# Designed miniproteins, single chains: the designs that were tried, part 75

Each design is a single chain, and the fold is of that chain. pLDDT is the mean over its residues in the fold that is shown.

## One batch from the design tools (miniprotein)

Design m2754
Fold by ESMFold2-Fast:
Parts: C-alpha cells; structure tokens; sequence
Structure m2754 (fold): chain A 89 residues (1-89)
C-alpha cells in the first residue's frame, strides 16, 4: 500500500469516527504513517505535519477543542499531506 493509499484509508476512518476514542486511535495511526514517511524521505514537511497532528491530539485529549473541530483540523492536514505526496510521486 502506498503512503497516499494509507492516508486515504485513514481519512475514511476519521470521517467514520463516532467517538473521541475512535478519533484518537485514528490520530495515532496518522502520526505513525507520517513518521514513517518523514524517516523515508527526510523531508521536514512530514516531521512538521507529525508535530501538528500531535498538537491537535493533545488539545482534544485536554478538552481544549471539540471532537468536530479536531476531526475537521485532522482532515485538513491529511489533505495537505496527500497533495504534497502527489507532487513528489
């Protein structure tokens, strides 16, 4: 499975998420995928994307943002990462 295919699958999981726990689980997998891409490419863009998703996760865990706000922000980051990957592949 390509990085783009993995991120698209994770986007579907995020869209389908009904609970905070489901969203947090999907966020952990997004972080994992982005870390793997960062290590393989050496591109600082993906490391910065990891930091952004981790920040969203911490804010959601702390109750500083709503489930819907976290979901919207996470979907936006995934779309930006997919577009960046398309430019490189």
Amino acid sequence: MTPIERLRELKERILAAQTKDELLSAMDEVIRVLREIAEETGDPFYREAVETVEAIKKRLEAGEITFDEAKEQLLGIIDVVIEHLKRKE
Scores: mean pLDDT 85

Design m2755
Fold by ESMFold2-Fast:
Structure m2755 (fold): chain A 55 residues (1-55)
Amino acid sequence: SAALVGRIAAAEVRRLMEEEGLSAEEAGQLVLDNARRSGVSDEELAAIEAAIAEL
């Protein structure tokens, strides 16, 4: 589900910020790049982008 994928991505961005010291922009870009390399659907990619934008 795209909604679940977006929520998992948002949680990973928060984790990267808290545990790895990345900025929100750096963490968001890393999560998006990893999703693109994993071959997620366009719907899932849009959900990830939307969830990250709400952070």
Scores: mean pLDDT 83

Design m2756
Fold by ESMFold2-Fast:
Structure m2756 (fold): chain A 79 residues (1-79)
Amino acid sequence: MMPSATEVLSFLLDVLTLPQEEARAAVLANRDALLETARSLGPEALALMEAIIDAILAGDLAATRAHLQQFARLYRAHS
């Protein structure tokens, strides 16, 4: 069952508290669900989710936080 956008945001915030390898593994294990949830919100949300995943895989916490803030704002505006 696909997670809600709220569940996705909670998951990603939790991922930011994990060590890099655990964060990477968690995101890769859930990649399809994350992308499908973002796709349901539209192409801007999908692009932001792809950017969030790429930033987490790169260990770029600043980029991850910036993209998460954009995704949260988009979700609130379109929900």
Scores: mean pLDDT 79

Design m2758
Fold by ESMFold2-Fast:
Structure m2758 (fold): chain A 99 residues (1-99)
Amino acid sequence: MKPLRVGPKAQAALELLIERLRASGPTISEAEALELARRAAEENGAEASIPDLEALIRAFFREAGKPTVATEEFIAYLENHDPLDVSIDEGLELIKKAV
């Protein structure tokens, strides 16, 4: 995984999320992914990064257009995207819709 701009605690939380996803079944729902991310962030003292992790997860599920996704595809997405960069892109998209 590339070094994350969200800092070492959020990176540890994302790495823990990925490990737990690998231990989960072959598919994962948005609600399950969000719950796992919140717990991983809390365990790593990265509660301030929960909105960035949630933005990353929601962006993937919105693009997939499905209530559940293949766990392997979701993990690949998480390993290749920085939560802060996705959160910034989401913020810019909301501003464009408001203008």
Scores: mean pLDDT 72

Design m2759
Fold by ESMFold2-Fast:
Parts: sequence; structure tokens; C-alpha cells
Structure m2759 (fold): chain A 102 residues (1-102)
Amino acid sequence: EEEKKKLLEAIAYELRAIGLKIEGELTGDPELYLKAAEEFIKAAKLYLEVGDYDRAIRLAKKAIEAAKKAIELAKERGDEELVKKAEKLIEEAKKVIEEAKA
């Protein structure tokens, strides 16, 4: 029961992250890429909890990609705070990958 709830929640975060990434691609808004990275990390952590390590690694890598794009766009705007937030998300995603590979 608990695993099923976490799986549904993980899927919901993954779908939201995909939507935010697409919106970011259409608008060029670094904040949307940052939010996509956050939602990918939430999904990845839930996949870790249910033992789906391959999916956790995949989503964590997608979070790193979204965060890197957020950094690229934020630097164009001179948004140092958004760059720092995105760098923290890359660190969180790397920890998820480390835990999944352990």
C-alpha cells in the first residue's frame, strides 16, 4: 500500500517535471527549468524509496540536465541566486545517483 502511494506520487512529480521542462523550452524561462529539476529530484527520491534504482538514476540525471540549462539561462540574465539554487539541485541529484548505485 505505502509503495503504491509512493510510486503514484513519483509518477506525478515526473510528469509535472516533464511539463515544466517543455514550458521552459518554449519560454526560455530559467525558473521553469529550476522547478523541473526540483520535481525530477522529488520523483527520483521516491523511486529510491520503492527500490527502483534505475529509474531514480534516470530522473536524477534529467534533474542535472534541467538544472544545467537553468544555470545557462540564469547567467544570461545575471541571476546569481538562481545559479546557486540550480547548483544545489545538481548536488542533491548527484547524491541520489550515489545512493542508487550503492
Scores: mean pLDDT 89

Design m2760
Fold by ESMFold2-Fast:
Structure m2760 (fold): chain A 74 residues (1-74)
Amino acid sequence: MSPEERLKQLYDEAVALAKEILRDHPEKRDEVLKLVQEFHDLLWEADRDPSKLEEYVKKMEEIVERLKQLKEEA
């Protein structure tokens, strides 16, 4: 899988997780929105500097993992 394909998968997963948490656990809204903003900032950085795409993908994976943790902590 290319880093670009991985980024697309992580984006789709982050969006799905954020929607689920916001629907089922609205009390976690601020934490979810903070993580979504951090993900968005990484997307902007990846677009600006594609040479570091693999590094940004790793950081995006960490954000997705944190979103999964928030869903499990209910």
Scores: mean pLDDT 81

Design m2761
Fold by ESMFold2-Fast:
Structure m2761 (fold): chain A 77 residues (1-77)
Amino acid sequence: MPPLSPTQARVLSFLLSNPDKEFSAAEIAEALGLSQSTVSRALRELEALGLVVSRRVGRTTLYGVAPDVLENGIPNG
């Protein structure tokens, strides 16, 4: 797979530590001490890589680990 940026790796590691939960960009930003804009960008890039999935709930987008990552692990390539 393509190499992850440090921010993408931190965001993905946080989600993998809570694989049964969904989080907003704001919640991840608060947990990691990052800005919401930085986290939102990393989440969109991780979703494009198929590592994260998003779901819209009202005004908020929630993010979680992709089902394929939970079942088969992170691809090594």
Scores: mean pLDDT 78

Design m2762
Fold by ESMFold2-Fast:
Structure m2762 (fold): chain A 80 residues (1-80)
Amino acid sequence: STEDLILKILEVLRENRESGLTASEIAKATGASQSTVSRFLRQLERHGIVERDPRTSRYRLTERGEIYLENLKKSKEILE
């Protein structure tokens, strides 16, 4: 589902917080297409959940994004 993919993207970014990841690297890690991942990353960036380094094209999880991820995980734990 869309929510499951967003959760995977954010978890992968949390695991790679120091270095960040490109859309291609996130696509490989999540098993999603690069076009789908790029679309979600643009939406997440617009909402300040992730940040993109324009020099490296690497995405990093923001502090707001960490809070968002923890809230998503809690919601899934309640529903599971």
Scores: mean pLDDT 84

Design m2763
Fold by ESMFold2-Fast:
Structure m2763 (fold): chain A 116 residues (1-116)
Amino acid sequence: MMEEIRRLLEEGRRLADEYARTGDPALAERLLEVLREAIRLVLEMARAGAPREEIEEAIAGLAEFVAYAARVLPREVAVRLAALFAEGAEEMGKIVGEEWRDTALALLEEALGAAA
């Protein structure tokens, strides 16, 4: 599952770079689909009782992807990706506890705040 998440995030980064070059609206929808699938896999890891460290690594990867997208994409697309991540964090809180929602949102804030 972690390998599949990494593959999806690599594809998402490739799509973000292509969108930055072409402005094709269809690529924005594909980016949202990639993030939605990656979120689904993280939620499945949580439901399956994966180790805390693996879930946190997966969430950090998703947060870093959203932060990368915010740097290279128009604000309108970046906001949609961030909103989708926040929805995933809320679902995580319902499955494994509110502390995981807070952890996911903190990881996103950290990734977005990284200026280097």
Scores: mean pLDDT 82

Design m2764
Fold by ESMFold2-Fast:
Structure m2764 (fold): chain A 57 residues (1-57)
Amino acid sequence: SLLDEAVRAYAAGDYERAVKLLIQALKENPDNPLAQRLLEGLRADHPERVEEILKKL
């Protein structure tokens, strides 16, 4: 699943892949609470990196 791939990317330090997969999951189901919480966690821990990635999408 997109969420499982996003978690694996995060664990590997691949924040760009993690953010992209989470955004894709939220586009398909905006009410996905796990995807929302994971993206919020990434934004809290790595705010500048997440903003950089989002600007490239």
Scores: mean pLDDT 83

Design m2765
Fold by ESMFold2-Fast:
Structure m2765 (fold): chain A 67 residues (1-67)
Amino acid sequence: MEYVKKAEEYIRKAREALAQGNLEEALQHLDEAKKYAEKAREAGDVESAARLMEEVNELLQEIAKQR
């Protein structure tokens, strides 16, 4: 469950960076969030990992609109 919490923390940091217009920083945080979501999936927390990856993909789409 530590992996889920870490992924959620990085998603939060990515949202904050995006709100400030720091697209590069937001992408770095989303990359870390993806790594922790994948580790959560490997640890058996498949449902939480799917939710976290959905949030990451939504934020990646938002960043793409700002390019």
Scores: mean pLDDT 83

Design m2766
Fold by ESMFold2-Fast:
Structure m2766 (fold): chain A 68 residues (1-68)
Amino acid sequence: MSAVEAVEKGLKELGIPEEVQKEVLEKVKEGLKNNDLEEGVREAVKLVMKYRLEKGVGANTSDASLVD
């Protein structure tokens, strides 16, 4: 649980959406469950990097108008 909490906190600080955070946390949990934390962390890092590269986490609000 501690590793999952640390990852979740880091994702929040990076501004990663909760939906993506859940996917990242699932990878970490899967690694922990399978006694292969390194694999889970590698998958989690790939998801975070992919999100940041493709969507650009930052001050861009070009799509804000579609929010309910």
Scores: mean pLDDT 69

Design m2767
Fold by ESMFold2-Fast:
Structure m2767 (fold): chain A 58 residues (1-58)
Amino acid sequence: MLEEELRRAEEELERAREEVRRLEELFEQGKASVARVVGARVRVVGLEVEIEELRRRL
């Protein structure tokens, strides 16, 4: 069901946003690389696009 896919994508997006916040804090402390932070941000953008496409089809 598209509704279930949307829910899963939204849950994954929230987790990805938490991961970005965590990695940004670690980066400020010198414990994470810029590449890791950028990768996490790219994942968030991909999930946002997926959610918008699912919403359009719902």
Scores: mean pLDDT 82

Design m2768
Fold by ESMFold2-Fast:
Structure m2768 (fold): chain A 71 residues (1-71)
Amino acid sequence: DQAVIDVLLERHRALLDELGLSEEEKEWYLEFTLLLLQGRGHELSEEELERYLEFLREIAKAVGKKLKEEL
């Protein structure tokens, strides 16, 4: 479980590096992604989830396509 999540986040991090995001943006996104993958989304505020979804829409499609291509 945790090892699979770690691998996924590692691949996400590599893709985010290619997208030219700041370290702060990458860390924030990966932290939220980790929490959601662990099923802990209910612990986040509505404002935090809204911000994450806004960010996620631009990145997640590229990440999903890349991961599908590499798997």
Scores: mean pLDDT 68

Design m2769
Fold by ESMFold2-Fast:
Structure m2769 (fold): chain A 71 residues (1-71)
Amino acid sequence: DEEKKKLREELLRLIGEILRIIGEILDLEREREKNKDDPEKIKELEERIKELEERRRELLERMKELEEKLK
């Protein structure tokens, strides 16, 4: 039970981090749309979005592992 509690706490933290990353990606997508006439700015924003998407993917895989352990 204590081990499962720790895994649930880690899962909740990962879910929170994933949601924060999704929010940040959405904010960057809006910023990209706002700066559509600035190719240099778009390139910077796209690089940031790609980094966040990669981080989100890593966290989703970790979440999947924890969900499997909690079954």
Scores: mean pLDDT 83

Design m2770
Fold by ESMFold2-Fast:
Structure m2770 (fold): chain A 91 residues (1-91)
Amino acid sequence: MRLAIEAEAETALGLIRAGVLKAIGDEVEAARARVEALEAGIRRLRAALEELKKLPPSPENEAAIAALERQIAALEEELARAREELRRLEA
């Protein structure tokens, strides 16, 4: 869980930066920053998931794995939407 918390914090900071860029009117740079933050966040969470899978099976580890898999799925859906927004802005 610690690696996942760190990944979430870094992703949140990247998304805050993207929000600031959007607020000042740089929508293309904001959209790129959002895509980059989500891609990096997903990679870090997948690394955390693989580390948890190496641990001995326990109810706590199984719950943590399930939670990370749900979080990764949610971020992948957000990434798909962010990529479509970027394509729309670059068109």
Scores: mean pLDDT 79

Design m2771
Fold by ESMFold2-Fast:
Structure m2771 (fold): chain A 55 residues (1-55)
Amino acid sequence: MELEERIREVERRIEELEKEKEKNKDDPIKETALEFAILAYRQELEMLREELERR
């Protein structure tokens, strides 16, 4: 799979998760779980961008 495709997919997923977090701000457990998911995707995005820059 192309790195650029994965980067776009991860960026879109982060956007969706941030919107979901806004909708669930009254549920602290759900909000916390979404925050960790967003953090994990942001870390993956950074690694993918580093890999793309190498090649």
Scores: mean pLDDT 80

Design m2772
Fold by ESMFold2-Fast:
Structure m2772 (fold): chain A 67 residues (1-67)
Amino acid sequence: SREVQILIDQARRQGDELRSLGLTDAADQIDALVRQAERALAAGDYDSAEKLALDALGLYSQALKQL
């Protein structure tokens, strides 16, 4: 769905931001979750895609607490 795509796009941008800040391990984990979410979306599994995107957003929030 478009809503799930927006979450995936947000997670990707946040991963890029962490990479620019030198938080490469967290950025790599977010990139992996984004790739999994995109695969789920392509397969029509919108529930899995949404959960994976939300997991990526949660990982971003945890990474920021370490700054």
Scores: mean pLDDT 88

Design m2773
Fold by ESMFold2-Fast:
Structure m2773 (fold): chain A 120 residues (1-120)
Amino acid sequence: SREELAALLEGLRALLRLFLETVAARFRDPEVIRLLEEALEIVEETLEKVRAGTATPEEIKEAALRVLELLIEAARRLGNEETAEYIEKVKEEVKKETDPLRVVALVSETVAHFAAALEA
């Protein structure tokens, strides 16, 4: 439903904000911060469209793929090629996914995986 999709996007937005704060404090890399801020903006714009009832499943998938590309670039910039390769695999899963709820869940799982990888 629209309400379930909005709730998942709100969760992803909160997770990305926390991740951005953590990365900014630890690495202080302006380009990585910029990439994560751009990813957050895409999520916020997608959430607004979902709340307005104007988002299509294809637009949600396209937004997710754009966010994943930004996360791949951030992972590579941080020297974490293993995380970048993990996100590339998630990107291929998202391309095949037809359920917008599952698409958003995959992006949230990716952010959580990336955060955990930085603690190892």
Scores: mean pLDDT 90

Design m2775
Fold by ESMFold2-Fast:
Structure m2775 (fold): chain A 82 residues (1-82)
Amino acid sequence: EEEKRREEEKEKLLEEARELRREAIFAEAEGGLETMKQTALGIETGNFEEAREKAEKAIEEATKKAKELLEKAKELEEEAKK
């Protein structure tokens, strides 16, 4: 009945939060991979300043995306606690 329905809704919110946290981890990983790629390219081309700038930008974008996803996940987790 109503109580079981509330438990199902809470489970659904927690599942969505888990997916968002997973996406945040993947976003961070992608930023790390791009940083490694840019570092290798800088070594190959000798243009370390350009490589560093692109790597820093990739980290900033990945961190921002991960933060937004984690904030949404926390909101869903708090809603599930109600």
Scores: mean pLDDT 81

Design m2776
Fold by ESMFold2-Fast:
Structure m2776 (fold): chain A 80 residues (1-80)
Amino acid sequence: MSEEELEKEILEAFAVMAIALGKRANDPETAADLVLKLVKEMIEKGFEELAKRVAEYAIDTLKEIDPEVAERFKKEFEKL
């Protein structure tokens, strides 16, 4: 595994974990903030395709918990 491949896997794993923990804790705002920071880091590193997949998964999961938080996340992602 290259350093870039490892970095992508770690970032994706952290994002998925943040979403899952936010759903379990019923704290969509904190989950959205954490995932948005990770998605921004993915974009800054040139991992745009990974960032898009993670953002889409986050939006879909957040919609199940709090549609308003999902909409805010979507708007913030569109600005990145």
Scores: mean pLDDT 82

Design m2777
Fold by ESMFold2-Fast:
Structure m2777 (fold): chain A 56 residues (1-56)
Amino acid sequence: MPPLTEEQKERMRAQILELAAQDRDLAIRLLEHELSVETNPSMRELLEEVLAELKA
């Protein structure tokens, strides 16, 4: 699949962080699950970056 655009990455990041603001532990679990099944390298990179930020 084509790589994510910067605009798409920003939007996805914002949506994930908004979810994490409601329940960070749930967001972490959902992101870890999503990362385990994601095959798109650009999406995996984004998910890993956000997951690292939430665990910091």
Scores: mean pLDDT 77

Design m2779
Fold by ESMFold2-Fast:
Structure m2779 (fold): chain A 59 residues (1-59)
Amino acid sequence: MKLARATEDWPAVTDEDLEIKKGDILEILREVSDEYVLARSLVTGKVGLVPKNFLEELE
């Protein structure tokens, strides 16, 4: 399982996006593009798109 930590708050812009708070731990499900990953929040259980620039890998 590939884990990442949110480095900043991000409020989500569209319904496809995942809202994150600084310090949230996320499971990276897949890379969608060079700029975005599909992730699951381990805090809320929700799934959505997150910009890679707001994530730091934990592995």
Scores: mean pLDDT 80

Design m2780
Fold by ESMFold2-Fast:
Structure m2780 (fold): chain A 60 residues (1-60)
Amino acid sequence: MKELYVATRDQPKLLPTDLELKKGDKVEVLKYVNDNYWLGRLLSTGEVGYVGVAALKPAE
């Protein structure tokens, strides 16, 4: 995996292009878009969408 992150909290899906996150979800970052949003893939579902940077921490 390129960059693997873990959701630190639940995050609602605000836009159709956003990922819905649950605490503990693993996200592969595909693109660092800006300081607030990255493009990621949710490993449990394979969904691709934007994730809030503040909700993520690096996985081991």
Scores: mean pLDDT 78

Design m2781
Fold by ESMFold2-Fast:
Structure m2781 (fold): chain A 68 residues (1-68)
Amino acid sequence: SREERIREAQEEAIRFASELFGEEIRSMDEADNLGVRAVIEGRVDLAERFSAYLRELAERYGVEVSEI
């Protein structure tokens, strides 16, 4: 189902964000907060990599970025 695809995309995004930011995270809210923190700390490169990965996940799972 679409809900299952969104959940799978979120799980992959969380895993990617944990590796990218070097922190254990449990939710997309935590991943988004780390992205915002990266920008504040001058690590725009990390935020851009995360955003690009979310777009790739959305394409792969057939969902919108806003749903992840």
Scores: mean pLDDT 87

Design m2782
Fold by ESMFold2-Fast:
Structure m2782 (fold): chain A 77 residues (1-77)
Amino acid sequence: SKIETYLKNLREYLLEAPDSVLEAMLQQGIARAEREGDKEALELYREALEALKAGDRERAVELYVKGVEIELEKLLK
């Protein structure tokens, strides 16, 4: 699907991007999820930010992409 292709490309991009880019995207995701009341995406973005702070970059990317997937699935309903 277009969503699966988008999420795959997003993951590949973020694995190569600087930590500052991933941190900025996580901060935007947190603010958006809080505004929209998306508790599931919010928890994933917060856990991703903690993983990034701990140096677990791969886990941070996976959790961020999972949060984006949840938000996109809600937009398609």
Scores: mean pLDDT 87

Design m2783
Fold by ESMFold2-Fast:
Structure m2783 (fold): chain A 108 residues (1-108)
Amino acid sequence: SLKEKIEEIYEKMKTELTPEQLIAVAEALIAELDELAADPRLTPEQKAALRALRAAIEAARAAVKADPDNQAAIEELINTMYGTLVTVRERLPEELAQRLIDKVAEAV
């Protein structure tokens, strides 16, 4: 279910969303990563991984904001967000991964 939902989000990001909508998805994902960083279920290593994922999305989002016609920057933002969803599903408790992925699915 989560794997299928991530693949559906990825296809929508590649085929249906504008740069403005991709930025909105990135902002929703950043907000969820910030909330998860405070969760007592997570180890210090998991929290550090979430901070690294957040920083990567912020950098990719900033590149798209600077030049919304840059196809390479758009592709990098999409791939960075997809990689984040995959990592969250693989490394976090299922309940926390489900919450984040559902929130991102609402934003797409």
Scores: mean pLDDT 88

Design m2784
Fold by ESMFold2-Fast:
Structure m2784 (fold): chain A 66 residues (1-66)
Amino acid sequence: MEVVARGPLSASSAAAMALLAIGDGGEATVTGDKEVTVVGRGLSEEGARAVAALAEDAGGTATISG
């Protein structure tokens, strides 16, 4: 699955999301400065939901697809 997380995410929150995506066997890309975007690809359904939950807890939004 793919997850796109966006918002005023801290560097530590974005890093936690990226590490979770990589730990799930996927890949992650982090971009942006004031509004951060984290894209996770190749994730399981559980991994995608976990990244989305972290994004929402950090005050961002997430979309799961695939």
Scores: mean pLDDT 82

Design m2785
Fold by ESMFold2-Fast:
Structure m2785 (fold): chain A 61 residues (1-61)
Amino acid sequence: LTPEQKALVYLKVGEIYYEDGDYEKAAENYRKAASYFRQAGNTEMADRAEKLAKEAEEKAK
């Protein structure tokens, strides 16, 4: 898998955990997605994944 493909997988897994109410696992997967988007040079999607991670982290508190 390319870094961008890995990022998309982690983004999807994060979405699933978020809908299930598991915000801690959602945040972890969104953070992984952001890292892989940055490796792929996709800064726009990396920034969006970071925002999703922060939102999930706030809900997990």
Scores: mean pLDDT 87

Design m2786
Fold by ESMFold2-Fast:
Structure m2786 (fold): chain A 75 residues (1-75)
Amino acid sequence: MEKIILEQTLEGLSEEKANKLKAELQKAAKELQEKGYDVKVTVEIEGDTVKITIETDEEDLNEVLKAFNEVFDKV
């Protein structure tokens, strides 16, 4: 099955917000994996820049995006 890769770059985040975002995204990915969704999230912090890569199956895309959007709204 074809993988969908979503990339987002955030600039100007504080270290506290960047670390919170990383933890919450990893938690959301784990919860989705426990529900049977094929999802992987990678978060790289370089200075004031946070690079986020989300990999999922096309069929799971809507549920994965919904979960990660809830994380972005909280941070």
Scores: mean pLDDT 80

Design m2787
Fold by ESMFold2-Fast:
Structure m2787 (fold): chain A 68 residues (1-68)
Amino acid sequence: SKLEKAKEYLKQAIEAFKNGDFEKTIEYSEKAIKYAKESNTPEGDKIARLAEALKRVAELELGKEVKF
């Protein structure tokens, strides 16, 4: 199911984050968000929020959001 795909990609995003691979964290988080939203379930909404937060932290680590 789309919900199971979202969970799988979220797990991969977390593993990438733990390994310091922030680019892969962003990639897997985006896939998790996509499938989570497509699941149209309350559990999917929670996964999407968690994946969006993880993506944001990884983007900050890569310096993609720079503000002076």
Scores: mean pLDDT 83

Design m2788
Fold by ESMFold2-Fast:
Structure m2788 (fold): chain A 62 residues (1-62)
Amino acid sequence: SLEEEIDRLIEEAKKIKNPSYQKKALDLVEKAREAYKAGNEKLARFYIEQAKNVIEKGKYLE
């Protein structure tokens, strides 16, 4: 479900060591969660994809 995916992305974002990328990822996941709670699934999916992109870029940065 989208809720489970958002929860997984929060945990992945918390593992990012670079503070700037961690903040960007967490901000995007929070926007996805807010959109999901508002019933805007399309917007939630958009922010999920942006969060995934930031997590992948930040994953190996210190």
Scores: mean pLDDT 87

Design m2789
Fold by ESMFold2-Fast:
Structure m2789 (fold): chain A 87 residues (1-87)
Amino acid sequence: RQEEIDREVEIALLEIRAAISKKSKTIDNPEKDAETFIRLADLYEEKGDYENAAESYRLAADFYEQSGNTEKAEEARKRADELEKKA
């Protein structure tokens, strides 16, 4: 189904972007990077991949903290902790 293909393509593209962000020490927009990891985490969670979802939420939290958004960073960390219990 097209919807399934589109979801898999979106995950693959976000995984590539996430890998680039992880290796980069120069972060031009940490809030945008955090949103990328949140989207990736949501997609992993929908697929039942709780381990990768938790990791993505943790990375999102780190980027939100770098952007000064402590509220979203705290929320992302809580989501990661909950998903690690399911993994």
Scores: mean pLDDT 74

Design m2790
Fold by ESMFold2-Fast:
Structure m2790 (fold): chain A 77 residues (1-77)
Amino acid sequence: AAIPGFEVDPATLAELEARARAPEAELLARREEAQSSEAAWRRLRAEALLVQAELAEIAGRPEAAAALRAAAEELLA
């Protein structure tokens, strides 16, 4: 039997919880899709490494920038 207690309607509470978690579920699904796609993951990782390499150069770390670019090239090979 449904417990009337503090909960007006268990189905309504489940709906509200689902709505609150919907944005998180969408982000998780997007991450899982990106992770399951090997090519898309490699590309995203390479792009992130190239951005980090640019930032390293701006910060005055050219050796770190060179290493990051080499890692990006390996991912795209």
Scores: mean pLDDT 69

